# Designed miniproteins, single chains, continued (2), part 100

Each design is a single chain, and the fold is of that chain. pLDDT is the mean over its residues in the fold that is shown.

## One batch from the design tools (miniprotein)

Design m7693
Fold by ESMFold2-Fast:
Structure m7693 (fold): chain A 90 residues (1-90)
Amino acid sequence: SKEEAYKEALKKIEEIAKNTSDLDEFVREVIRAIDEALEKMDLSPSEKARYTAAAALEAVGLQLEMERGLATKEDIVKAFKDILKEAYEK
């Protein structure tokens, strides 16, 4: 179900955050988890593309901030969860 896909994705994001020390790998794996979740949700192709793009854009911005000591891995996790929640509540 849409709810199960959402909950599974939230769990995967948390697990990736705990188990991945490399920032690039962390971002890649989280974007993959979001994309997989969006495929299981009742969204149009355009909406799926938009949410995946939003996740990628947030990741780029937060990675640059993290490299400069302005953001944490937790900030990236929060941004991804917020995007996933918006897709779920649509």
Scores: mean pLDDT 79

Design m7694
Fold by ESMFold2-Fast:
Structure m7694 (fold): chain A 91 residues (1-91)
Amino acid sequence: GKAREAAELALEAGKLAVQSAKTREALNEGIAGALRGIGGLFNYELGREKEAARDAVSGAESAKHGAELGGGDKKAIELAEKGIELGREGI
């Protein structure tokens, strides 16, 4: 279930990055993180666990970047880092 958990973390981190965004670049990265998290959940439901894990890692990396650009929301960064770690284990 690591791929699903990673995708959920990417989505939540992306949502927080969007909420804390103060620039267009931070907003775009947060949106990318959230959408890739959703894509990971979609791939997981289709039984594509490796694809779900890859989407989760990519999404969490975008969410982390967005949060860092948006002033370093600690919760968003922590969730994103956990998503990256769990997602890498699922690949």
Scores: mean pLDDT 87

Design m7695
Fold by ESMFold2-Fast:
Structure m7695 (fold): chain A 78 residues (1-78)
Amino acid sequence: DPAEAKKKAIEYLEKAIEHIREGDLDKAVEYASLAAEYAQKAGNLKASRYAIEAKQHAREGDKDAALEYLEKALEELK
């Protein structure tokens, strides 16, 4: 169900943002990965690509870039 997948992608993006703010980059990577998977299942490949970019920046410790890409992914899904 693409509508349910979209809802899950948004929930996981919000959790990734929360964990970046808390400084838990490992959790942010996990949630960004889930967000990318569900964005793809929802048929939104652009949101999925932004979530993948956010994951990569979080792995590198770049919190500002990770937040920017997570916010871009959310914008694509609304």
Scores: mean pLDDT 89

Design m7696
Fold by ESMFold2-Fast:
Structure m7696 (fold): chain A 90 residues (1-90)
Amino acid sequence: MLEELIEEAARAAREAGLPELAEIIEREGKKLLENLDKYDEEVVLLAARAAELAARALVAEKRGRLEEAARLRAEARRLAAEAAALAEAL
């Protein structure tokens, strides 16, 4: 699941014309996979999902779908906050 989320997020970033963001997603995603023992799996999965939604929001914005982009960004921020809160609770 995590590898698929990283691939989807990177693909979405490339489709948005943001190859630098795709490289960042792949690089940071690889580091997350290498450090799974240091993080709770739920935290990693929530963070990966937030990154995927953020990338999809950029694609939607580039395509002029501003309402869809706003909703995707809101969901990404919510999941990122949830991941951070869970990490602090552990």
Scores: mean pLDDT 73

Design m7697
Fold by ESMFold2-Fast:
Formats: C-alpha cells, sequence, structure tokens
Structure m7697 (fold): chain A 60 residues (1-60)
C-alpha cells in the first residue's frame, strides 16, 4: 500500500514538473526524493506533502 502511494505521488510530481518546463533530470531527482521519503515514512500523507514541498523548493 505505502509503495503504491509513494510511486503514484512521485509519478504525478514528475509529470507536473515536466509540464511546467522543469528539465527531465531535475524532475526525476525531485520525484525520486519524494518517493524515497514517502516510503521511509510508511506512506504517511503528511510526510509525502512535506517531501513534495522540499523537492519543489530545491528546484528554485
Amino acid sequence: MAERFAESTARLLEKALLDMGVPEEKAREASNRVRERTLAAGGDPQAASEAVKEAVDELR
């Protein structure tokens, strides 16, 4: 369950970043960080939200 949520969240973020014109390498790095962190937190939605926010901030 947590694995599917982490994977889905990472894929959605990657697609959103690519649609916004973020380079593929950066989008992939951000999505990988979100996936790893969400898995480490057992699929906690709060941890996933924090990971997404941190990944997006890193792209600035």
Scores: mean pLDDT 78

Design m7698
Fold by ESMFold2-Fast:
Structure m7698 (fold): chain A 86 residues (1-86)
Amino acid sequence: MVDQPEMARVSAAEAAAFLEKMTEFGKAAQEDQKKAVEIAKELAAFLRRRGASDEMIEEILEGMIGSLLLLGKITEEEAKKLKEML
């Protein structure tokens, strides 16, 4: 079970599905924080299945949260709660 899939290379359909989930996450983070956590878990599971390390998954999720915070779409308190729930 210790195989190293090429997670940097995904199909166009998989890339599109991932981007759609990222978009859903950004919207949910503004509307329903619990829903945002569920979407983030789905994204984490997707990345993990593709061979991403837990560290890389955390960096990607923190990057998404950081982008939402930078764009003023969520508050610092909401960003902190999302990070604690991931």
Scores: mean pLDDT 73

Design m7699
Fold by ESMFold2-Fast:
Structure m7699 (fold): chain A 81 residues (1-81)
Amino acid sequence: MEEEKKKKIEELEKRIEELEEEIEKLEEEIKKLEEELKTLDPESERYKEVKEKLLELEIRLGLLRIELGVLKLILEKLKKE
């Protein structure tokens, strides 16, 4: 195995771990906001703020999940060679 390939695998594994940690933190934040939404009046200003924040976090979560999937595919290809 080339030393460059080892370095790329280690960098990818580290980035995957960092992304998985970020995803877990975002999922926890989303759950907290979803529970808050259930307690709020739908006509309140806070309900609108929480709903907008949830949309932003869900978009960010989707992007991070796509990045994670791509990096895992790259890692799998590198390990199979």
Scores: mean pLDDT 83

Design m7700
Fold by ESMFold2-Fast:
Structure m7700 (fold): chain A 72 residues (1-72)
Amino acid sequence: LSPEEGQAMAEGLLARQPEILEELRKLGLSEETLEEVRELIRRLAEALAAGDAEAVRETQREIAELVEKALA
């Protein structure tokens, strides 16, 4: 990811955050888990804006694990 691509992706992610959280709430995630997802989305956006590919991968993994555990 270039820094410009990362910044654009970060802005897009943050703009979609309310919609993402609403869909997850409809799937049955608790308010506590939604707050954790919100924090991870913010961290993912920061990693994208910084162009930190390793941090992007780690944060995406954390989000996936949290959502999978919550839906299991």
Scores: mean pLDDT 82

Design m7701
Fold by ESMFold2-Fast:
Structure m7701 (fold): chain A 97 residues (1-97)
Amino acid sequence: MLPELDLEKLRKAVEAARRAREAAERGDLEAAIEALREAARYAEEAGDGGTMLLAVVAIVLARKLLRQGREEEAARLLAETAERIVRRLEERIEELE
């Protein structure tokens, strides 16, 4: 239904978001932020600006929480956002097949 979306780049965004979730669950918040940034880049290149914005907003908020010493809240935000991105993109990929 969205022929302007790049299916290969959407799949790469899913893999990056899965890595972000796993890193956040381990408490590796720097790795989680970098993986989520990669997911945002692939989503933007695929034509999914909504997923890109979701990832970017989460990164900005997580960095603010980390500066405030709220590491557990930052980890939860990154993990929950990564999971939402995975679900959203998997649904979009199914619609394109």
Scores: mean pLDDT 84

Design m7702
Fold by ESMFold2-Fast:
Structure m7702 (fold): chain A 116 residues (1-116)
Amino acid sequence: MTRMLVHVVVETGPRDGKTFISVATLLIDAAGRSTLTDLYFDSEGKKEKVIEKVEEAIREGLERGLTVTLRYVNTATGEERTWVVRSEEDAERAVEELREILKDVKVDPVKYLKPK
């Protein structure tokens, strides 16, 4: 049987001088081929919505009996973190650590003025 895993990538960094956060969910097959299954892009700095999208992706992967890898990348600083999630307990720890990392991400204040 083909072994698959779910790879969730949380990326933050500048685009057109503004800080964004994205969540990409990929299905990785046994040959290492990736398929993008979901993409969420946060342009308002709603970090809790980013966490919700990560939790959804992890839950769906675990419910299918798959291993989930969570990766964080900050393209401005070069910081990278990776978690391997095989259980609900692993998921809770990974999400909490990600929440702490995202606390230090600064959102451009102009984003709060223009979309409203």
Scores: mean pLDDT 75

Design m7703
Fold by ESMFold2-Fast:
Structure m7703 (fold): chain A 68 residues (1-68)
Amino acid sequence: GRRERVLEGARLVGRLIGLELFEKTGIIPEIRIEIEDGERARITVRAGDIEVVKEYSAKELEDFLESI
């Protein structure tokens, strides 16, 4: 369903950010995903002292999945 696709998109984005941080730091990243009302996702990726927070709408994540 839509919620599953939004979560899949958020997980993929988190993994891509995590891979980039791992390549730069050599530290295994911690990825946290929060879904708000099924319409928005907050993705937090941490590697050592670096923290990246990104927020996306459900539509942005669905469009992202369709683009890959």
Scores: mean pLDDT 81

Design m7704
Fold by ESMFold2-Fast:
Structure m7704 (fold): chain A 68 residues (1-68)
Amino acid sequence: MDARIQRVLDDVRTSMEAQGVSEEGIQRTLDELRAKLPGMLAELERNRAEGRHEAPRGGFTWKLPPQP
């Protein structure tokens, strides 16, 4: 479980670094994702077990960092 979540977080970090997001912004986004991803993954696993809505390309959604 955690290793799969960490891989998703690593991919997000790489994408945000490529877009020039600050380290602080990256850390805030990753912390929010760590809180939300386990629930999202549990829902996806349940849906797969029921044969409903397979994961989309990338299999991941998230919010933008808050603006001041």
Scores: mean pLDDT 66

Design m7705
Fold by ESMFold2-Fast:
Structure m7705 (fold): chain A 60 residues (1-60)
Amino acid sequence: MLTSKVEFESEEIARKVAEELRELYPDAEVKVEGNTITITTDASVEKHIGMVLLAIGLGL
């Protein structure tokens, strides 16, 4: 199990990114806490890193 946190400039951005991640990766656990998203998966390291990079990209 892998867990990563990504911080955004606002709660609105964090919520939008979390919604997109939940649609694309329904087996991932995506939690929103203020402007921070916590991504937890049983996926490979490569897939997990891909999800984190996508989250960062969507928040730009």
Scores: mean pLDDT 82

Design m7706
Fold by ESMFold2-Fast:
Structure m7706 (fold): chain A 107 residues (1-107)
Amino acid sequence: AVTITQPSSITAKPGEKVTLPYTASSSVGNNVSWYKQKPGEVPELLITNASTLASGVDSRFSGSGSGTNYTLTIEEVKPEDEATYYASAATSNGFSWGPGTKLTVVE
């Protein structure tokens, strides 16, 4: 099974660039997706195939990486970006989910 590691929390100020890292226990190819989850809301798909921006998602979001190391980047962080961000990896044996990184936005 693939284990995904994400930091539990990251803090940013409005207008800053923030990067959210992901490490997998083994290579997952580019089958990496990123999701934004707010309490009480449906999870929003942000990135597919490691770097492909999902339809309707703000261009401030981008994904990069390969092999075992991937990142989600948010340019010009806004207060509404405060959420938990989950990484997932798709393999022939099913899906692995990361524990999520809570982004806190403070002035």
Scores: mean pLDDT 82

Design m7707
Fold by ESMFold2-Fast:
Structure m7707 (fold): chain A 77 residues (1-77)
Amino acid sequence: HMDERFQAEVDAGVALIALSVAIVAEQKELRKGNPEAPKRIEELQKLRDEISAAVDAGDVEKARELTEKAVKFLKEL
């Protein structure tokens, strides 16, 4: 039913939404003076940009690797 590229794009899209939500949450933590927030925001923004670029380039393998990395990072927040 779903080809590999379509599944990768769907998974990347879900990860991009989750990263955007996490950035908003971390920006609230930054305003509260959480010293870990700046580093987390930087990594979340980097992951979002890299996934978006991989999807735009049609790089299925890179998109999958970055999506997996993003999911792991989000679980550790």
Scores: mean pLDDT 83

Design m7708
Fold by ESMFold2-Fast:
Structure m7708 (fold): chain A 61 residues (1-61)
Amino acid sequence: MVTATVTVNGVTVTGVQEGDKITVSFSAPLSAEDKAFGEQMAKLALLLEKLKAELEKKLQE
């Protein structure tokens, strides 16, 4: 399971990935544009967390 959190206009956007399922939640209502931006940022943050985990795995041999 991978979790990442970003903030857009003071609203907390939380992305959680469990296997192939990605869930994005918002702490407060956002405009359509800010929701789209928050979803992209959360997905990018999840990707960065995965890359970090793979890098650490290769370094900790």
Scores: mean pLDDT 79

Design m7709
Fold by ESMFold2-Fast:
Structure m7709 (fold): chain A 71 residues (1-71)
Amino acid sequence: SHMAEQRRQRAEDLAAELQKKIDSGSATEEEARRLGREIADALGVKDKEGVEERLLEALRRAKEKRAEAAA
């Protein structure tokens, strides 16, 4: 439906924003949590905490990889 497409587009836009911040090295844990909640809301996901936790893990892994590459 049209509304489902709008919700998907919103979630994709939010995910792209977080990805840009991760790629530039400017992403914070607070931003990942906030964007994770907004993505969960856009998709109608009940487990917002689980989405936050997954995005925090992804951010931490990206930071670890960047630190290893800089060493």
Scores: mean pLDDT 77

Design m7711
Fold by ESMFold2-Fast:
Structure m7711 (fold): chain A 111 residues (1-111)
Amino acid sequence: MREEVEELARKAVEAARKGDYEKAVEYARKALELARESRDAETALVAAEGLLEAAEIALEKGDREAALELARLALEAARLALELAGEDKELILRAIGLELRAIGLIIQAEL
């Protein structure tokens, strides 16, 4: 599952770079679904990181609707990672960092 989530996250970023936000969101949704099925904190972090990069690209290119949707999906992935991190301090800190970054992007996209 982790390699599949990495590929989908990469495809979401590629689609966002090309301005294909419909495909970026489709790949992002699939990455999040597989991350949930994996029940693995590191897999959820990979999803969160890729989806957040896609959201940042969409916002930079001026597509606020796509940026907001991608950032919300990234936030869900980061929260999933935090839920699954248990007592792992490094995973907890990474998940919190990604949550804060996603929240910041959501605020920027809604302005």
Scores: mean pLDDT 88

Design m7712
Fold by ESMFold2-Fast:
Structure m7712 (fold): chain A 60 residues (1-60)
Amino acid sequence: SQELVLQLVADAIRDIGDVVDFELALKRAGDPNWEEKTEKLRKEVQEKYKKKLEEVDKEI
């Protein structure tokens, strides 16, 4: 439904912001693995929204 798609967009914008904040926090802490950890979180967020979109698509 359109309502569900709009909610997914709002949630995605929030989660993208969280990834940016996470990256900055790791860099400020001097974590030597900040790049790998940030990329892992980005992939988790992408997979989350891919699954949610697949659920929406099944309700055609």
Scores: mean pLDDT 80

Design m7713
Fold by ESMFold2-Fast:
Structure m7713 (fold): chain A 71 residues (1-71)
Amino acid sequence: SNAEEARRIARKAAEDEDPEVGATLVAMQYALAKRSGDLEAARAIAEEALKSDNPVIRKLGEEMLKELDEL
């Protein structure tokens, strides 16, 4: 499913060797999902971001989920 694929891609991005690159890739995947209208994929990306050990990516996940809940 699109949500499962998005979660897999977000997890890989969050594991990048460079924390800033990882955060950028996660944000990019989220923006692409939103632009395509795939809100289930966008939510899956946000939920996966919240599980990251990187605090920058976790904060992005919190902001993403808040945005989706306000749609």
Scores: mean pLDDT 80

Design m7714
Fold by ESMFold2-Fast:
Structure m7714 (fold): chain A 58 residues (1-58)
Amino acid sequence: SESIRLVAKHDAGFTDEEIDELVEAVRNGDEEKVKEIAEKHGITPEQARNLGEALLAE
């Protein structure tokens, strides 16, 4: 089955390391890191937070 991680890699151009960094940033409430990752991948901070929260639920 298709995982949220695969969607992040194919749709937003995330690497596995960047996904792990996003998950940790969301887990820790690090809004600056979430914003940095969002800007790097051309998505909004809210989209990055939602993605990280979905990945945490996996």
Scores: mean pLDDT 78

Design m7715
Fold by ESMFold2-Fast:
Structure m7715 (fold): chain A 68 residues (1-68)
Amino acid sequence: MLEEKRKRIREAFEKGYEVGKEALEKEGLSVNEAALRALRESDDAEGGTAAALRLIGDALEKELQAKK
């Protein structure tokens, strides 16, 4: 039971993260818009939330590296 839920969360995370990254890289969407797409495209709210947070974290790290 728990393993099936974990699998769904992981699959939702991977799908959401890919969709969000594509929105950022190919469509030039804002981080907030990419995070919302990750949430909307995920079949599981926990997986989608994790993907959105990962996208925000990646963007924050890039901003920190780009700062003088």
Scores: mean pLDDT 77

Design m7716
Fold by ESMFold2-Fast:
Structure m7716 (fold): chain A 58 residues (1-58)
Amino acid sequence: SKTLNLIKATFEAIEKIRREGRPLTDEEIAELAEKYGISVEEAKTAVREALRMLEIEK
């Protein structure tokens, strides 16, 4: 399911941002897109949602 892949990409983005303590690079976003079979634009959206979720958890 594309929806499930978008959700998985978002949670992996949250994990990576927490681990690294920084925003993801364009290269890391491209790798995320390839891993989950989504577009780079969809992966960028997933990263924006991850950052939003991390802001709410403060």
Scores: mean pLDDT 82

Design m7717
Fold by ESMFold2-Fast:
Structure m7717 (fold): chain A 92 residues (1-92)
Amino acid sequence: GMTKAPVNLSVEQISSTKVKISWSSDNDVPLNFSVFKKNLETGEETFEGQIRNAKSGSLTVEVEPNTTYEFWVLARNEKGSARSEPVTVTTK
């Protein structure tokens, strides 16, 4: 079967310089999740971290205030990979 993309992506700002990204997966097996961030004002794209051997996850990511970012999560295992739909947020 196909590896299913992460779903239910949510981004919560927890401070002026930090957001929490959370997601779930409809895959029946654990996956490795990689979190990416793109600053839409500068075009800079960064790998923010990985949650390994999990069925869902959350990660705290550093941000600048008053900045628009796009976040997505890549799910991977031996059978394949799938990327989530991106979530756009403007920090406060």
Scores: mean pLDDT 85

Design m7718
Fold by ESMFold2-Fast:
Structure m7718 (fold): chain A 79 residues (1-79)
Amino acid sequence: MDSVEEIAELLSKVPKEEIIAALEGAKEQVERMRDKFPEEKVEKILELLDKAKEAIEKGDYEEAAKYIVEAEKLIEEAR
């Protein structure tokens, strides 16, 4: 469904500021759902979103996409 290459291509077409804002919003949403997920999963998801934000700031869209996919996988595993 979601591949790292597809997400990286999409991210490269969006302004960095918008991607960073979206990742920050995602972190806030995960924090609000902290009571719905195991603590260890929440911590790992937040870490991955921070790493994705850093990768975007560096212009490394492939690395950012990898972290986003990993975070999504952890969210799906917690359902």
Scores: mean pLDDT 79

Design m7719
Fold by ESMFold2-Fast:
Structure m7719 (fold): chain A 73 residues (1-73)
Amino acid sequence: SEAEELEEKGREYLKQGKYEEAAEAFKKAGDIYEKEGNLERAAEMYLKAALALKDNPEEQKELIKKANELRKK
């Protein structure tokens, strides 16, 4: 699926040290999983994006909050 392809792309960007591109790929994968109703997988993707954005605390915080809200449903 497109979400799985984006998740794999995110992992590849992490291996290359491309943290902003990795975060973007994981966020897009999370958005697709959320639209599909796969809230657990969406939360996982948002957390992976947050971990990639260690140098952007505001966006990291927002992604962690979004992931936690999805896991409470």
Scores: mean pLDDT 83

Design m7720
Fold by ESMFold2-Fast:
Order: sequence, then C-alpha cells, then structure tokens
Structure m7720 (fold): chain A 64 residues (1-64)
Amino acid sequence: MEKVNELLKEADEVISKAERGELPVGEAVRRVYEIALQIKKESGNVDLAQELLDRAGEAAARLS
C-alpha cells in the first residue's frame, strides 16, 4: 500500500536525522513508535511494525 511506503520513508528520515544529531534520540524513538502504530492500523501488518520498532531500538542503542 502507498500509505505504508510513505510511513516507512518518514521513519527512515526520522532515524537518519537522529543519527546526524539533528533530532534528539528520545524524540526520534517516539516518532517512529507513532509511525509503527499507523502502519499497524493501516495495513494490519504487525510484523512490519515490529521490524520498524526493532530498527529504532537498535539505532537508539548505538546513539545512547
């Protein structure tokens, strides 16, 4: 679905901004969590939402 692809792209941008120091890690994690919830609501794809949360958690661990 186009909406899910847009949400994934938004999440990638949020993570990239945090990695560049343009966004606080805690704020980036919150935004990615909100995006994952939207993916679950729009697609019902719980696995995709969980993969996104795992990626955000790994990024946060590297940047902490």
Scores: mean pLDDT 79

Design m7721
Fold by ESMFold2-Fast:
Structure m7721 (fold): chain A 70 residues (1-70)
Amino acid sequence: SEDVRRRMEEIRRKKREEELERINQYLATLPDKDRDLAMLEIARLYAEGEKSFNEIKAAVERKLAQRRAE
């Protein structure tokens, strides 16, 4: 029903807001150079679609690990 759809959209919006807050908190813990790389990776992931905080954090940490290996 329309009411169920509206309720699901509200829940998704709140989850996105909470996840964005967690992402911002995580980014604040990173050095400036690592933060820039993280922001670029986050932008790339969002271009592919909606991602959870855990998915974003894992992808960022993988990119940072790859850079350290080079």
Scores: mean pLDDT 79

Design m7722
Fold by ESMFold2-Fast:
Structure m7722 (fold): chain A 79 residues (1-79)
Amino acid sequence: SMELIEKYRKFARDAIKEARELAKQGKLDEAIFLLEVAIGMIRIAKGVAKIAGDEEMVKALEEEIERLDKALKEVEALK
């Protein structure tokens, strides 16, 4: 559903911002966990888009996973 995908995309955007703030506070494990949850949610959304045959949305969600993975690696590098 579009509502589910929109909700998960919003969570992912908010998660990147919150994870960066948590990392600044030295809360690296919390930041990593938040980004891992967000990646899982976007992977679920991507599965929904694939079943619906929405190739544009699948591509957009893959780009979102790449952004989340980059943020995750940035936080992991601080350990």
Scores: mean pLDDT 88

Design m7723
Fold by ESMFold2-Fast:
Structure m7723 (fold): chain A 104 residues (1-104)
Amino acid sequence: NAMEEKARKAIDEIKKLLESENPDFEKLVSLMEEAIKNATDELIDEIIEVFDKALDKLTPEQAREALQRLIKVAEENKRYDILLHAGVRLLKLAVDEVIEKRKK
């Protein structure tokens, strides 16, 4: 399946970028969007795991931008499992920002 091959290639490229101390943000997010567009049900768990690792390496502001873009692409491609996971991640990020602002 050509779609599965494209998704798997995107996942592998994301994993390689995550070996870098400072991965290229636009390339990383673009690859994540490509993985969603070509996702198969069998790859969803691996995609979510790789996305969590990628988001953990981003600054809070970069993570917010990435999550907003991923939510849009997931919705457009009817990948509701990814959409739900990204939505929960974005909500947690927003909660952390509120807590941090209260301390300052």
Scores: mean pLDDT 84

Design m7724
Fold by ESMFold2-Fast:
Structure m7724 (fold): chain A 67 residues (1-67)
Amino acid sequence: MLKPELEALIKSLEEKADRVKNKEAQKKALELINKAREAVSKGPAGIDEALEYLKEAEKVIEEAEKE
C-alpha cells in the first residue's frame, strides 16, 4: 500500500471514530488509530502492523454503531 493511500484510510477511520457516540469505544478506536500512525512512522516494515491496528479500530467502530 502506498503511503498516501494508507494516510487516507487512517483519516477516514479517525472521522468515523469522532462520530461514535459511545465514548469508551471512541477512545479505544482512536488509541488503535494512534498505534497505526506510530507503526507507519517506523517505515515500510510497519505497514502490516499499522493495517492490523486499523482493522481492529474498524471492528470497534462497527460494534459501537450496532448499539
Scores: mean pLDDT 78

Design m7725
Fold by ESMFold2-Fast:
Structure m7725 (fold): chain A 69 residues (1-69)
Amino acid sequence: LSEEELARYRAAFALWDTDGDGRIPDDRLASVLRLLGFEPSPAELAALRRAGLDWERFLALVQEARARR
């Protein structure tokens, strides 16, 4: 990712992190994953809720989405 792309994703992450705790709220996990082109199973969503979707995990998902095609 370029520095400019990283800045844009950081801004988007901050908007989705409505609680300001550095993690995307559980109720937005499915929507964020679908926006990135994933179709998460209930088990995958449960794993993300347990781990928390912080900035590092969010970036990993963005990079994975880009690598899928």
Scores: mean pLDDT 75

Design m7726
Fold by ESMFold2-Fast:
Structure m7726 (fold): chain A 60 residues (1-60)
Amino acid sequence: MLDVSKNIKDLSEEEKEKLKEEFRREIERLREELPSADLHRRIGLELRIIGLELDIELLE
Protein backbone atom coordinates (compact mmCIF):
# COMPACT_ATOMS: atom_id res chain seq x y z
CA MET A 1 0.00 0.00 0.00
CA LEU A 2 1.28 3.44 -0.89
CA ASP A 3 1.33 5.50 2.29
CA VAL A 4 3.87 8.32 2.53
CA SER A 5 6.22 6.63 0.04
CA LYS A 6 5.97 3.31 1.86
CA ASN A 7 5.54 1.42 -1.42
CA ILE A 8 8.86 2.81 -2.70
CA LYS A 9 10.57 1.96 0.59
CA ASP A 10 9.33 -1.61 0.24
CA LEU A 11 11.25 -2.09 -3.01
CA SER A 12 14.33 -4.26 -2.63
CA GLU A 13 17.65 -2.46 -2.27
CA GLU A 14 18.79 -3.91 -5.60
CA GLU A 15 15.74 -2.58 -7.43
CA LYS A 16 16.17 0.88 -5.90
CA GLU A 17 19.88 0.90 -6.74
CA LYS A 18 19.23 -0.05 -10.37
CA LEU A 19 16.60 2.63 -10.82
CA LYS A 20 18.68 5.34 -9.13
CA GLU A 21 21.72 4.37 -11.19
CA GLU A 22 19.78 4.70 -14.44
CA PHE A 23 18.24 8.02 -13.43
CA ARG A 24 21.57 9.43 -12.28
CA ARG A 25 23.24 8.40 -15.50
CA GLU A 26 20.55 10.19 -17.51
CA ILE A 27 20.84 13.29 -15.33
CA GLU A 28 24.60 13.40 -15.87
CA ARG A 29 24.12 13.15 -19.61
CA LEU A 30 21.54 15.93 -19.62
CA ARG A 31 23.69 18.15 -17.38
CA GLU A 32 26.54 17.91 -19.87
CA GLU A 33 24.26 19.45 -22.50
CA LEU A 34 23.13 22.40 -20.36
CA PRO A 35 26.17 24.73 -20.66
CA SER A 36 26.17 24.54 -24.48
CA ALA A 37 22.42 24.32 -25.09
CA ASP A 38 20.48 27.17 -26.63
CA LEU A 39 17.62 28.71 -24.65
CA HIS A 40 14.85 26.48 -26.00
CA ARG A 41 16.82 23.26 -25.59
CA ARG A 42 18.01 24.32 -22.14
CA ILE A 43 14.44 24.61 -20.83
CA GLY A 44 13.67 21.10 -22.04
CA LEU A 45 16.82 19.68 -20.47
CA GLU A 46 16.14 21.42 -17.15
CA LEU A 47 12.60 20.04 -16.99
CA ARG A 48 13.80 16.51 -17.72
CA ILE A 49 16.53 16.77 -15.06
CA ILE A 50 13.93 17.91 -12.51
CA GLY A 51 11.69 14.98 -13.42
CA LEU A 52 14.53 12.50 -12.98
CA GLU A 53 15.55 14.08 -9.66
CA LEU A 54 11.98 13.68 -8.43
CA ASP A 55 12.04 10.02 -9.48
CA ILE A 56 15.25 9.48 -7.52
CA GLU A 57 13.70 11.30 -4.54
CA LEU A 58 10.73 8.92 -4.64
CA LEU A 59 13.17 6.00 -4.42
CA GLU A 60 14.65 7.43 -1.23
Scores: mean pLDDT 73

Design m7727
Fold by ESMFold2-Fast:
Structure m7727 (fold): chain A 63 residues (1-63)
Amino acid sequence: SSSELEELERRAKELEREAVRAYLEGDRQTFLALAEEIARVVGQIDPERAARLRARIAELKAQ
């Protein structure tokens, strides 16, 4: 499908794979930047899910 929603979901999954790779490589800066981008994309699909992601990102930044 070429729906806008499906494109956003695909982009979120692509960013998630990149974030996991950065995390496993120990690249904290890239991981956090990708996590922020995921939250932005997810916010267009599910604002509550994005809010939970942003809360987790803030917790990780505080550590």
Scores: mean pLDDT 83

Design m7728
Fold by ESMFold2-Fast:
Structure m7728 (fold): chain A 57 residues (1-57)
Amino acid sequence: SKKQQSDQLTKQALEALDAGDYQKAIQLAQQALSLDPSNQKAKQVLQYAQYSLQLQQ
């Protein structure tokens, strides 16, 4: 289902965050939200990754 695909992309986005790859995390979280706009975890990951990217440069 789209929800399961969104959850899988969210897990991949979290792995990218753990690796410090904020650009990749943003891309994956955006893909997750395109499949399930109600995915709160994906929204949180996206916001955190965007914030972290701004701080690190």
Scores: mean pLDDT 86

